# Designed miniproteins, single chains: the designs that were tried, part 48

Each design is a single chain, and the fold is of that chain. pLDDT is the mean over its residues in the fold that is shown.

## One batch from the design tools (miniprotein)

Design m1646
Fold by ESMFold2-Fast:
Structure m1646 (fold): chain A 78 residues (1-78)
Amino acid sequence: MAIPEGLAALPVPAAVQLLARGLYEAEDEATARRQRDWLVALDAPEVAREPLLRALESPHPHAVAQAREALRDLGIAL
């Protein structure tokens, strides 16, 4: 999936933080999946680990599901 120009212009750690926050706040499946796809496309597991673990604490079920898939796709051990 293509990353939006605004996100692509950011340093990877900043882009990961914004995307992981967007994932945490995602109320619907389409939004959560989009945030997850962009996080996986950045392929920065060392930077993504803590923000994704925080996204697992989201009150939104779709956010939690996509955070788990992102952790799996990035090869991060739980």
Scores: mean pLDDT 81

Design m1647
Fold by ESMFold2-Fast:
Structure m1647 (fold): chain A 75 residues (1-75)
Amino acid sequence: MSPEQAVKETRERAEEIVRKAEERLKAGEDPDEVLYKAMGELSRLATEYRDAGLLGPEVARILEETGRQLVKLST
C-alpha cells in the first residue's frame, strides 16, 4: 500500500468508526460505553497500521483528530 492510499483508507475507516458511534448515541446507548468501544476500534486500527509499517505522520494525525472528535461526541 502506498502512503497516499494508507492516508485515504485511514480517513475512510476513521469516518466509519465515528458514524457507528453517532448511530449508537442516537439509539440511546450510554455515551461512556460508546466512547470506550469506539476508542477500542480506533486503537486496533492504529495497531494494525503500526504493525504494517504504515503509521506515518498524516495517518497518526487522522487517528488523533478522530479520537478528539469521538470525545466531543460523547461529552
Scores: mean pLDDT 82

Design m1648
Fold by ESMFold2-Fast:
Structure m1648 (fold): chain A 66 residues (1-66)
Amino acid sequence: MEEVERLIEEIYEKARELEEKYPDDLEAQIKAGVLALVAAVARTLLKKGVELDVEELRRLVEKALK
């Protein structure tokens, strides 16, 4: 549980960093938006009691950034 919550926070932080540091870079803005959406969905699933695999979530994020 704690590890998943920490990963969600890390994803949000990465999204914010991309948004703040590269505001005029369309690719960076798209990636930031995708990361924020993934984090929001993961948080919603946790609130609904869905168990999330940290490794699977990490792989999904890495693939989304490719």
Scores: mean pLDDT 76

Design m1649
Fold by ESMFold2-Fast:
Structure m1649 (fold): chain A 72 residues (1-72)
Amino acid sequence: MSADEEAGVHLQKAIESAKAGDIETAAEHLRRAAEKMGVDPRLVARGVAAYLVDQGLITPEQAKALIEAAEA
């Protein structure tokens, strides 16, 4: 599996975990995806959180928690 494929798998698992309300697991997968992409995990978390709120899949409060957890 390439780094891009590994990042994609982690992004998918982050979205699934966030939809299930498991913010800590979602944040861990976002950190792993960011590591594989060579980018700041906060940027990935902000992008994914914004997408999930726009789609109505999580609340703005959950989005904030996801971003804060990804910073740790």
Scores: mean pLDDT 81

Design m1650
Fold by ESMFold2-Fast:
Structure m1650 (fold): chain A 72 residues (1-72)
Amino acid sequence: SSMSQEEADRLGELAKELYRQSEELRKQSEEARKQGNEEQARKLDLQAGSLEGLAGIYVGVAYLLSGERYEV
């Protein structure tokens, strides 16, 4: 339905923002590793991975909603 498509689009935008935040954390992790702070780098990588996981869930739900057969 058009409503499900609107919901899918919103979830897609939320996932996009989570991926953007994850990329920033990955860059911070690389910088920490270059500075020899391996513990901080690992913590940032774990945080980035958590955001990527959540974004993946939102993308999956968006695909289910956009692929849903609407009544004709």
Scores: mean pLDDT 84

Design m1651
Fold by ESMFold2-Fast:
Structure m1651 (fold): chain A 99 residues (1-99)
Amino acid sequence: SKVEIEVADQTAPAGTDYTVTVKATNLGDEPATVRVSVTNAKTGELVGEDSKVVEPGKTAEISVTLKNLKAGETYNVTAIALVDGKLVSKASSTVTVTG
């Protein structure tokens, strides 16, 4: 199945919570599980994740809230789409923390 994932590189202010939103559109004929993971770019530590099932022909937004952001940090956003446990699409972006 074809799943279109949209997530842009973005900046977040230090000292506040920041919500990363990923848009996924399922252009296929089967349900897709879209998982969004956010990791610290330097350490590889998972700092947030969420997932949704996106039905055929539907668009969904998946949001992950990042807390306690520090100036100079960078986070990797990875979004994957799975159909029956098989990877069918992937998108990546970065969140750069400014302060």
Scores: mean pLDDT 88

Design m1652
Fold by ESMFold2-Fast:
Structure m1652 (fold): chain A 74 residues (1-74)
Amino acid sequence: EKALEYAKKALESLKQGNADEAIRNLRHALTLAAADPSVPKEAIDNLEKALQAAREGNLEESRKYVEKAIEAMK
């Protein structure tokens, strides 16, 4: 569950208000999710939306998308 681990790290970074760390962890989560055929498209779509929101400085919106991605990967 490597993609899930980085998604959880991204969520923690977002809770701490650390956008740069969150963006780094979201990029890792997306790379791992894209390489893993067991990860549902819904999780990948939510990670992409989370990354975009974090880049725009909307950390609260990013958190909502990361939480949805984590739920889809369970």
Scores: mean pLDDT 86

Design m1653
Fold by ESMFold2-Fast:
Structure m1653 (fold): chain A 87 residues (1-87)
Amino acid sequence: SALQETFDRIVELAREGFESQDSEVLVKKLEEIKELVENDENLSDEQKKRLTELLEKAIEYARKGDLEKAEEYVKAAIHELLTAIDQ
């Protein structure tokens, strides 16, 4: 499904961001993930709001260099998206 393709791309971008060990690269990848979520026509407005809130927190912590907190929020966003796909 289109939503599953979006999920796979989000997971790939997150992996690339965290593997870089560069907060600026991670922020750019997280912003790309946020754009994918905002532009996905298969996600409801409620799902988009929840996911963008989690991604904005991840971006905030990444900008502060708190990669552990950034990862926690990205994992939460991935979990929410996976739940949306399975329903």
Scores: mean pLDDT 85

Design m1654
Fold by ESMFold2-Fast:
Structure m1654 (fold): chain A 93 residues (1-93)
Amino acid sequence: SEELEKQIIELLKSDDPRDIAKGVALALKNRDKIDVSKVEPAIIEAFEKLGLPRVGELVVEAIRTKDTVPLTQAFLILQVEDPEFYELLVSEL
């Protein structure tokens, strides 16, 4: 959905980690309804701003493949590197 992709991108471009977490959660919950290529740049840039570029790559891979392995790896990194953002993200899932 074009409208859903726009909402995700708007949330990911926010300076508020809560909005970024909502955007990531919305993309993960709706991965069957979005074109990952349209949201990928915003996901990558959001996680670069958070200092966690590898997490962004793994989230994009999880959306693209619908595989649980890259998502599990992303969550493990977040629990160690940014536990506050991890809690924000899981609260939206």
Scores: mean pLDDT 88

Design m1655
Fold by ESMFold2-Fast:
Structure m1655 (fold): chain A 104 residues (1-104)
Amino acid sequence: GPLTEEEEFDRLEAEIKRILAEAVQKMKAATSPPEVDAVFEEALKRLKEILDKASPEIKQKLIDFAIQGLNGIITYFKEKVTDPEKQEYYIKALNRLIEELKKY
């Protein structure tokens, strides 16, 4: 049968958490700006696919959740990434992802 809004939200929230966690690990492994850009493009594509599956009733809640998660990752990279150039590339990529989600 159809999922409840709460069950749908919980399922898609879990998928967003997975996408963001994978993006963090891939960004940490990136050695160049093109590799960071590739991680950003993959994460954005996967997040948009989740949002396209979402019912209208939960879509804004999922967008808000994803943006909150991305802001948490920005804080994490500001505290943990010691290379200023890498920190700048990571934060720039995460901010681009936030701005794209705000337009969605």
Scores: mean pLDDT 85

Design m1656
Fold by ESMFold2-Fast:
Structure m1656 (fold): chain A 62 residues (1-62)
Amino acid sequence: SRAEEAAAKAEEAERAGDLETALRYYEIASVLFAIEGRYDEAARAAAKARELARQLGLQPPV
């Protein structure tokens, strides 16, 4: 699915140390999993994005 592709890209970026790209794809994966009705996967992707944002010192847009 598109959500799984976004999650895979996020994981690859994280392994490469590109935390900003990983954050973006985890945010995309969270939204796409929610659209697919996969709320547990959406919540996990959102939690990962939140953790990465904290590590980068970023505030999510309101």
Scores: mean pLDDT 81

Design m1657
Fold by ESMFold2-Fast:
Formats: C-alpha cells, structure tokens, sequence
Structure m1657 (fold): chain A 99 residues (1-99)
C-alpha cells in the first residue's frame, strides 16, 4: 500500500476571525532516494466539505507527495497552513504535522 498519514488542525479563518478545523492528508506518490523532511506553507480558499489537492517534490530527496486539505468545519474563507511531511529513506513511513 502507498504510505499515507493525516493530521487535523484548528486554525483561525482569516475572513471571519472564527476558528475552523481542517484535515491534512499526505500520500507518497514517488519513492525518495533518501530520508527527508519537506515544510510547505500553502494558502487555499475553502468551503465546508471542500478538498483541494497539491503535489510537491522534495528537490533533494526526490520524494513526490500529494497533499489534500479539507475544511471539515468552520466558515468558508482563506486558510494558511504550515505543513511538515517527514518521509523515511525506504518510503515506508510518512509523518504529517500541520499548524
């Protein structure tokens, strides 16, 4: 099976000032050449229940990951997340944190 991990984060909605809950899921698409950490800052406009998917390649490890962000609760609006993805050298372990 493809390596996957997910995190849930509570953030402040920049449009309304209210708090919202987002789910971040990372999936390994292409195996790395070595262990590595990728830190991503992404901004997305989301409605409740909406998901947006982004693809990132670590230029050093060559790992390719797919990151899906879903707004589970809170107001429609613009959200900014800092997402850290750690991948083992063998590509068997992936760890996601979001803030």
Amino acid sequence: AMAKDSATVTVTNQTTGQQATLRVEAELVEKPSKAGTLTITLTAHLKVGQSKTFEFTNPVSKAKIKVTVTLESGASGQYTLTITVKISADGKSIEVTAT
Scores: mean pLDDT 80

Design m1658
Fold by ESMFold2-Fast:
Structure m1658 (fold): chain A 93 residues (1-93)
Amino acid sequence: PAKAIEEAVEKMLPKAEELGKDKSKSPEEKVLELLDELSKETGALVEVQRQLNLGVAPEDELLEEAARQASSEADRDALLEELRAAAAEVEAA
């Protein structure tokens, strides 16, 4: 999960850079737009990591949503498998 969050943040850097160059938007609008994008791209991944840290097995629907935040289809399948394995370990404990 941590690496997937890092990759999502890295993917957001070009968008932050482009928004920084946009003179038509206020600084407040740019910050809100970046926060909205970050929330959409990483919200489920962050929530899964939070639940796992608390020793709670996340719902499969949340795991699937988090996996969809991966950059590619192959990465998504690998991430989903990793997330399900982590959830199973917490549930078994």
Scores: mean pLDDT 69

Design m1659
Fold by ESMFold2-Fast:
Structure m1659 (fold): chain A 84 residues (1-84)
Amino acid sequence: SAAADAAAAEAEEAAARVRAGELNVAGAVGEVLRAIGAAIDAALAEGDEEGFRQAGRGAGGSAGIARASRAALEAARALPAAPA
Protein backbone atom coordinates (compact mmCIF):
# COMPACT_ATOMS: atom_id res chain seq x y z
CA SER A 1 0.00 0.00 0.00
CA ALA A 2 2.10 2.86 -1.33
CA ALA A 3 -0.60 5.39 -0.36
CA ALA A 4 -0.82 4.11 3.25
CA ASP A 5 3.01 4.07 3.50
CA ALA A 6 3.18 7.66 2.19
CA ALA A 7 0.56 8.78 4.74
CA ALA A 8 2.52 6.99 7.50
CA ALA A 9 5.70 8.84 6.44
CA GLU A 10 3.84 12.18 6.62
CA ALA A 11 2.54 11.34 10.11
CA GLU A 12 6.06 10.32 11.22
CA GLU A 13 7.50 13.61 9.90
CA ALA A 14 4.82 15.61 11.77
CA ALA A 15 5.56 13.67 14.98
CA ALA A 16 9.31 14.29 14.55
CA ARG A 17 8.71 18.06 14.29
CA VAL A 18 6.68 18.04 17.53
CA ARG A 19 9.30 15.90 19.32
CA ALA A 20 12.13 18.24 18.20
CA GLY A 21 10.64 20.87 20.54
CA GLU A 22 11.29 23.76 18.12
CA LEU A 23 7.61 24.63 17.63
CA ASN A 24 5.46 26.89 19.77
CA VAL A 25 2.21 25.40 21.14
CA ALA A 26 0.12 26.46 18.11
CA GLY A 27 2.68 24.98 15.70
CA ALA A 28 2.86 21.74 17.70
CA VAL A 29 -0.97 21.44 17.70
CA GLY A 30 -0.93 22.00 13.92
CA GLU A 31 1.56 19.14 13.41
CA VAL A 32 -0.48 16.83 15.71
CA LEU A 33 -3.59 17.56 13.61
CA ARG A 34 -1.54 16.87 10.44
CA ALA A 35 -0.40 13.51 11.89
CA ILE A 36 -4.02 12.61 12.77
CA GLY A 37 -5.13 13.55 9.24
CA ALA A 38 -2.37 11.38 7.76
CA ALA A 39 -3.48 8.44 9.97
CA ILE A 40 -7.03 8.85 8.60
CA ASP A 41 -5.63 8.95 5.03
CA ALA A 42 -3.68 5.72 5.73
CA ALA A 43 -6.87 4.01 6.95
CA LEU A 44 -8.79 5.14 3.84
CA ALA A 45 -5.97 3.94 1.54
CA GLU A 46 -6.03 0.56 3.35
CA GLY A 47 -9.76 0.22 2.57
CA ASP A 48 -9.04 0.68 -1.15
CA GLU A 49 -6.70 -2.37 -0.99
CA GLU A 50 -9.43 -4.78 0.23
CA GLY A 51 -9.32 -6.73 -3.07
CA PHE A 52 -5.59 -7.44 -2.67
CA ARG A 53 -6.13 -8.43 0.98
CA GLN A 54 -8.70 -11.03 -0.13
CA ALA A 55 -6.03 -12.46 -2.49
CA GLY A 56 -3.63 -12.87 0.47
CA ARG A 57 -1.86 -9.48 0.26
CA GLY A 58 -2.26 -6.33 2.36
CA ALA A 59 0.32 -6.57 5.16
CA GLY A 60 2.04 -3.38 3.93
CA GLY A 61 -1.21 -1.42 4.25
CA SER A 62 -1.81 -2.73 7.78
CA ALA A 63 1.74 -1.75 8.71
CA GLY A 64 1.17 1.73 7.26
CA ILE A 65 -1.94 2.26 9.39
CA ALA A 66 -0.08 1.06 12.50
CA ARG A 67 2.87 3.39 11.79
CA ALA A 68 0.63 6.41 11.11
CA SER A 69 -1.50 5.78 14.22
CA ARG A 70 1.63 5.39 16.37
CA ALA A 71 3.11 8.61 14.95
CA ALA A 72 -0.12 10.55 15.63
CA LEU A 73 -0.20 9.27 19.23
CA GLU A 74 3.50 10.09 19.75
CA ALA A 75 2.94 13.61 18.37
CA ALA A 76 0.02 14.15 20.78
CA ARG A 77 2.11 12.89 23.73
CA ALA A 78 4.91 15.32 22.81
CA LEU A 79 2.62 18.37 23.20
CA PRO A 80 3.69 20.69 26.05
CA ALA A 81 1.80 20.24 29.31
CA ALA A 82 -0.94 22.82 29.94
CA PRO A 83 0.12 25.64 32.29
CA ALA A 84 -0.93 25.12 35.92
Scores: mean pLDDT 68

Design m1660
Fold by ESMFold2-Fast:
Structure m1660 (fold): chain A 63 residues (1-63)
Amino acid sequence: SEEAIRRAANTVLHYVGDPAVAEEVERMIREGRPLEELRAFLRKHGVPDEAIERVLRYAEEAR
């Protein structure tokens, strides 16, 4: 769902503060990229583990 994608992107924006990173997360979710790839990307950009879990749940809900 579009709402799940927006929630994922907003979570990323809150922790990273970079709209380009949040936009890339939206693209990764829309393209159906593997959750392990999304997890690695989020860790690389400094998103804490509890927030990564929330983003991944939103990504699953968007499918």
Scores: mean pLDDT 86

Design m1661
Fold by ESMFold2-Fast:
Structure m1661 (fold): chain A 66 residues (1-66)
Amino acid sequence: ASPAAILAANNAMLATWRQLQSVDLAAGKALVAALVAELEARIPDMADVIRATADRIIAEYEKRHA
């Protein structure tokens, strides 16, 4: 992946993480799904890492909304 694509992906992840602080669990899961789709489009060769990171984010988000 290009450095610009990685930077854009990182910015998208940070923006999604900030939004997760203020939305319900269902909306948060939809945001993470949208982020995964965006990241896979930008850096398809990292799909497995993207999915693992999304799973970790969802687990932490569910823990905070428990």
Scores: mean pLDDT 72

Design m1662
Fold by ESMFold2-Fast:
Structure m1662 (fold): chain A 84 residues (1-84)
Amino acid sequence: DEVEYYTERAYLALRFGNYKKAIEDAEKALEIDPDHPYALLVLAITYYFQGKKEEADKIIERLKELYPDEDVEKIFKVQYNNVK
């Protein structure tokens, strides 16, 4: 799956501290599926690591709107802690 491919590449780039590449690949995934939850999550975590908290928070709010039955803040915190 092309969306999954770009999302996995974005996550790997994030893990290696390549934030520019993580954003590029997450954005490519979102071009194919603009509501892809994991691509949005990787993008938000990457912005948070860059100190772009307002940009990260906007994506988190979008995720809460798209997935109201999910504990988005808890999911974000777990994933953030897995990559730091």
Scores: mean pLDDT 85

Design m1663
Fold by ESMFold2-Fast:
Structure m1663 (fold): chain A 85 residues (1-85)
Amino acid sequence: ESAPRLVYKFLDSLGTAPNKIFLFANGAKGLDVQAVKTAIDLVAQEPPEYRLLALEEALYAIQQGATEESALRDAVDAAVQRFKA
């Protein structure tokens, strides 16, 4: 399964608007599939209001070369902390 398809399925399950699904799925093109799966699993554990923002930051981290769960967790945590306050 491709990284864009994983992102599409996750965002579709959240009721995300089609234009946002398109942007996120295209942003995931060529990314490491296992890293994207790990990011989605971490993001799914966050409250619904933070999931889209947390996913955006995690996908950006993967684009910059992050593949380890610890780096993805840091990206998710940073997004939540920034927008929780």
Scores: mean pLDDT 82

Design m1664
Fold by ESMFold2-Fast:
Structure m1664 (fold): chain A 82 residues (1-82)
Amino acid sequence: SVEEAEEQLSESAVIAIEEATLNKDEKKIEEELEKVREALKKLSRTGQEQALEGFEDAKETHPEAGEVIDRLIEIAREVLEE
């Protein structure tokens, strides 16, 4: 469901940000970013746009994770272009 996809997106984005800050395990970060991509594809265009805005806001809150947040922003932009 869309609601389950929204929950998966939030959980996977948070895990990717935490992993980038704490352990910097590239494989785990990549796995969570793939889950974000798949969750985004299940959302409406409006939901995808709201997720992009959320990632942009997260960059202000977590500047230490800027590189992984830029990856989240790029994934959201790629999905919106489909």
Scores: mean pLDDT 84

Design m1665
Fold by ESMFold2-Fast:
Structure m1665 (fold): chain A 68 residues (1-68)
Amino acid sequence: SDYEKARDGLLEKLGALPEKVKTPKEWAEAIKNVMKKFNITPDEAFRILAATPEEIKKYAEELGVPLP
């Protein structure tokens, strides 16, 4: 959707786009960056980064946060 494309464009400027991040550790760093930048919860960060359910599990472990 246009909204998702706009969000992805914003995240690309931040350097946190999922397409640029390949490992669970790097995705977790992207999630931390999004959380700091936008002052949002891990759940919202996972949504913005369009993480898959299996990715969310790994990132939640790396971040030390509960699953949404």
Scores: mean pLDDT 62

Design m1666
Fold by ESMFold2-Fast:
Structure m1666 (fold): chain A 97 residues (1-97)
Amino acid sequence: MTKVYATTETEVTMADGTRVRVLVTATVDKDKGTATVTVQALDAATGEGLALASATVSFSDPKVEFILETPVGRLRVTVTLTFDGNKVTVSAEARAV
């Protein structure tokens, strides 16, 4: 079973001024045509874990939206995977909602 890993990171400022670091990891299973996407929200100042979510996406629908409830507010994180032969690229957009 051949797996490929891709990561990205973004940052969001919440309504209270808290900076949240959003780490996204995609683990791609080429044999199944799927990827497991994991999203971690961390306090950028302290490194404290605020939220964690995971979902599986298929190569035919390589997009997922997460709604993360954190102590500092709600985050929407949209993750899109792009496949080009043996290369995978993960892109993420995060915003306070």
Scores: mean pLDDT 78

Design m1667
Fold by ESMFold2-Fast:
Structure m1667 (fold): chain A 106 residues (1-106)
Amino acid sequence: SLEEEINRGVADIYLSVGKLSLDNAKKKGTLADYLKEQIEAVEKFLEKLEKEHPDNTEAIKLLKESIEKYKEALKYAEEGDTEKAVELAYEGLELYSRAVELYGLY
């Protein structure tokens, strides 16, 4: 459907912008702070989603998995392994992007 195509397009834009933001944070030496802010933002969004749409079980699962990946990424960033941190953050971002695609979470 047209709605599914729009949701996919928005998800692709989110993924592209997110990857650029992660790469820039790594370059600036602010990756750990950026990841902390992303974790807080996604956790707040998950809380709202669970209250307003508790039946959206797949989106809830994807957001929870995304948070787990960002928390793993933060651990590696704090240990100084910024390359592994970005890799894990990309995985978290892809999970969030999938939730956007499935539910039009803009």
Scores: mean pLDDT 86

Design m1668
Fold by ESMFold2-Fast:
Structure m1668 (fold): chain A 89 residues (1-89)
Amino acid sequence: MFENPELKEAFFEEIEGTLYLMAASIAKKIGDEEKAREYLEKALEEYEEAIELLEKALPSLPAELQPIAQAELEAARQAKELIEEELAA
């Protein structure tokens, strides 16, 4: 699972992105709109890096790992789109 350095790095970037999304949600609930926006921007950066790493890793992955990497890439792209929509509002 963590034998591919790019896939491993992409996984960690996705975790960081998710943590920043959680932080943004908490900040909104306590009325800290400025902190919420800051955390959303950080989440966006993490998901953008994850997307780039997954796209680079995909062609060199064993066939058995490609579906997992594709699912992660799709999830990261969806998260990025949602964050961009939130930041544009």
Scores: mean pLDDT 83

Design m1669
Fold by ESMFold2-Fast:
Structure m1669 (fold): chain A 80 residues (1-80)
Amino acid sequence: SMEEKVKEIVERLKERVRKRDLEGVRELIEEMIADESLSKEDIIEALNEVLSFAIEDPAISFEELQELHRLAAEAVKKLS
């Protein structure tokens, strides 16, 4: 289902965030944008959930959090 697909992508993004693999986060976001089966709403939902997860991570730096927010904002602009 689409709900399960979004959940799987969110879990992959969260794993890359945990590993501080910001390049991998960018790559997966680009894959989401290129995926015709995902709506703009699905992508925004996934990005919001990942940002919420990152904010709750005590080991993430402010600079890393800012970069994640920037990547999410750029993705939303590309969907316009």
Scores: mean pLDDT 84

Design m1670
Fold by ESMFold2-Fast:
Structure m1670 (fold): chain A 89 residues (1-89)
Amino acid sequence: SAAEEGAAKGGRAGAEGALEGHRDDPARATGLAIAAIGAAWEAALRGERGDRAGAEAAAEAAGEVAREGGGEEAGEKALEAARAAAEAG
């Protein structure tokens, strides 16, 4: 579905950014990757349930975690994909 695709893209952008940005700290890289994936999928799930405010907050969280892991471009990509997932849900 479009929601699943958006969540997967958002999570992937965040995870790739975290792994690349924190190669010297595998534990931090893994934690940030998991957090980005979780936030992107939470955006899709909340959107599906009609929780528009919660879905937007989760999408913003996915973007912030991705930015912390991989910088501004990773954050923007994750936010856009997570928002698309929230809206498709």
Scores: mean pLDDT 82

Design m1671
Fold by ESMFold2-Fast:
Structure m1671 (fold): chain A 89 residues (1-89)
Amino acid sequence: MELLEKAREHLEKGDFEKAVEYAREALQKIIDEKGPFSKEAVEALELLGEAYEKLGLTDIAKHVYRQAAEMYRKLGDEERAAELEKRAS
């Protein structure tokens, strides 16, 4: 997924605003293609949460992490779900 790779690249470079833009675009495309409960959709939400957190948008980041945690739980990944719940606290 090109947009998801772009989001990851910009997050690593410290371009957090662009990371948010690409992650949001990736999430929309993934949902359109695979639905909201795919592993790729949750990865896009994780990148969004991390990018928002790095931008200091703590409340938005916590909301996104809660969404990602719930989706990981639906996918059977309780370990990742628990980790994201801690980040949402």
Scores: mean pLDDT 82

Design m1672
Fold by ESMFold2-Fast:
Structure m1672 (fold): chain A 90 residues (1-90)
Amino acid sequence: MAADEQETEAILAEVKSKIGEARKLIEEAKAAKPDEQEELLEKVSKLMGEISKLIREALAKARTPAQREAVSAAYSQLSEISKEVVKLKR
């Protein structure tokens, strides 16, 4: 159905936007003081939770191989963000 495809594409666009936000916050955290870094990493953690939820919604609505590949790519990017957050906390 066209509606499911449009909704999946909209969710994937939001995922890409939030991944970009998380990446920007990580770069800011690298340059920040320890107290400011903790605040920025907390914001990244909240975004990771939102991204994870959206990825699960996109996966449930994905109907084409290309959409499933996009979901897999988003999950890989989320995993990379998680690793960067762990490195910055230590």
Scores: mean pLDDT 82

Design m1673
Fold by ESMFold2-Fast:
Parts: structure tokens; sequence; C-alpha cells
Structure m1673 (fold): chain A 75 residues (1-75)
């Protein structure tokens, strides 16, 4: 795994499975539509209850970077 994938995986592991799955699906759909700002907001809102604000922001950005990279590979 890349360092970004590991960082995102570790952050998401702190969330309940249902919450983790919901935010990832919603953020991935936003990123596929080119709305990276919305993808970031979805990830950040999901992470904030479980992570300190600075860590949540870093993990949300890393997740959006990974989703954007994967979306570009599929197009």
Amino acid sequence: MSQLEQQVSQALSRLPREVREEIVIKAANAALNGDNKKAYEIMLEGLLPYLPEQEAKQAAQAAVDLLTYNANLLK
C-alpha cells in the first residue's frame, strides 16, 4: 500500500463500519463528478467526531487525493 492509502485506512478504521462505508461512497461519487470540494467536506464531516480536527483535515485531504487519482485512472 502507498503511504497515503495506509494513512486513510488508519483514520477510517476509527469509524464504525456503517459510517465509514457511507462517507467513502458519497465522497467517491462527488470526486467522480469532479466535485473535489464536496468530497473533502463529506470526508471531513465524517471524520471530525472520531479524530482531532487537524488529523481529520489531513486524512480528509489524503482521501480526496486518492479518490481523485483513482477517478482519473478509470476515465
Scores: mean pLDDT 78

Design m1674
Fold by ESMFold2-Fast:
Structure m1674 (fold): chain A 73 residues (1-73)
Amino acid sequence: SFEEQVRRNAQAMIRLAESLLPNASPEAQARLQAGIDRARRALEAGDSKAMWQAMRDLNQTIVDSADAGQLTL
């Protein structure tokens, strides 16, 4: 289902963000951790809209951190 796909994508984004933490500046680590925590709460709530929003925001945080030179890929 679409809801199951959103959940799987959110879990994949969380794993990606967690893997990037060691390569991020302290400021980017704090932002990534906040995004991870939000995404995990959305997953636990089972709200597909909240999961989609949290996944989108976490992805944007990764992009912004990389663009700012605060994250090594």
Scores: mean pLDDT 85

Design m1675
Fold by ESMFold2-Fast:
Structure m1675 (fold): chain A 94 residues (1-94)
Amino acid sequence: FEEWKERVKEVIEEILKEFEDELSPEMKKALEEVLDIIEESESEEEFLEKALELAENAEDWKTSLIIKTILSGTREGKSIEEILEKVKEILKIK
């Protein structure tokens, strides 16, 4: 769990840095809330439950999809570059 936790944190930090101008205030807030959930979660199951709840409660479907993409990609062991590319595609949808 700790390795996956660090991976999610690294991906979110890179997204916040690389897409600073493309992310809405809601997206930034939601991503920072995922970082808080990571720090407070004692288990993989607790983290997944809380992060998915955050995604399901997002007003903007792009925010929900970005969170789910990060969670699934990091859990499947996809590279940071692959996850960033998918997030970039989501952000380009009009």
Scores: mean pLDDT 79

Design m1676
Fold by ESMFold2-Fast:
Structure m1676 (fold): chain A 78 residues (1-78)
Amino acid sequence: GIGDTLRYRRRVGEEEAERVARGLSALPEGQPYAELLRELVEKGQIIEGLRETARGASALPSLQPLAEQAREAARKTE
């Protein structure tokens, strides 16, 4: 049913966000972005968290691959 599809999409979004957060947490400069992403996911703002992470992290060359991963995860979660 529709409810099952919505639960599945939310679970996929949470899983993708956790992958991005783990990648960010591995780098000292990524830790603030990982913290923000996890906070927004806990509030149910998964897409917003991924978009904000992509926007902020893309300013740092070391985080650009994770920023792209966050953008792609946001597109998949929509």
Scores: mean pLDDT 80

Design m1677
Fold by ESMFold2-Fast:
Structure m1677 (fold): chain A 95 residues (1-95)
Amino acid sequence: MSGEEIIKKIEELSKEALEAIKSGDETAALEAVDQILELATTAFKQGDLEALEKAQDALEELLNTAKKNGVPDDLVLALEIHLGLLNIMLGLSKM
């Protein structure tokens, strides 16, 4: 999968997750977030820093939206954990 394809899929999943958060569909939001993390892991394994940074931006936007919309703490915690893992992957990629 090309980095451009990974970025496009992250953008599509981010839109789906944003809609799910706004509609109160925590299950759909978590599924989309998990898929973004899997794409970030693929980007990390391929050494695609641009795609990995796009995943970070997407998860940060989702976390900010979740916090503003008063969604359940469990979804916020999941987003914070996923961002933490992604920040570790980015740190390792920049070493």
Scores: mean pLDDT 81

Design m1678
Fold by ESMFold2-Fast:
Structure m1678 (fold): chain A 93 residues (1-93)
Amino acid sequence: MEAREVAEKLLEWAEKNATSEELYELARILYSAATTENEKAREVLAEKFRELAKKLKMPEELIEKMVEIILDPSNRELLLELAERLIELAEKK
């Protein structure tokens, strides 16, 4: 599955299953991952995403695909866009 397809699946899942507070927390993690140049910080943020996503009962396949996207610095722009769209969803709730 392409990274953009995974991002769209995350947005669809989050709109149905996450509260405003949880959407803001997901957005904060993804924004931090997008803006860091530090590989170790990116690994910590990927693990924070995994922990939150498991708590929210996100499907395991979606969690693992998102972790792969977070760990790849080529996805910075996609993660920034995704964080902004998660904030927009939070503001509507």
Scores: mean pLDDT 86

Design m1679
Fold by ESMFold2-Fast:
Structure m1679 (fold): chain A 69 residues (1-69)
Amino acid sequence: MTSQQAIELANKVREQLSKILSKEEAEAVTKEIDKLQEELSKQKSISSDQLALKISQAVKKGLEEAEKK
């Protein structure tokens, strides 16, 4: 897929997660997804499998950061 399509999909995931997560978890996950979207904007394309993996890793990292207090 194109980087633009990947950014749009990542944004959709961010919106859905913000509805089900706590404020602290949503903030941490949003920061990690924002970093991922910045990385994606520097690429021309990404595979759907790679995008799914990167989104999963960003969400996991955000949740871990929210827990670390």
Scores: mean pLDDT 78

Design m1680
Fold by ESMFold2-Fast:
Structure m1680 (fold): chain A 65 residues (1-65)
Amino acid sequence: GMEEARKLVEEARRRLAEIEAAGPVTRAVAQHDGGYEILTEAIRLAEEGRYEEAARLIREAKSAQ
């Protein structure tokens, strides 16, 4: 539901901040794996009120290996 979607978005924001803080190498790896783009897009969707779509992208990112 909406509460879970909000929690996932908040975790995504925290994860993105950790990637940014870890430095350019970690960010480049996340970009190569698509994780960075998925996180940033999910956050953007959430800001537009599309929390369910944001949550779906975050779940797909978590499933990525």
Scores: mean pLDDT 74

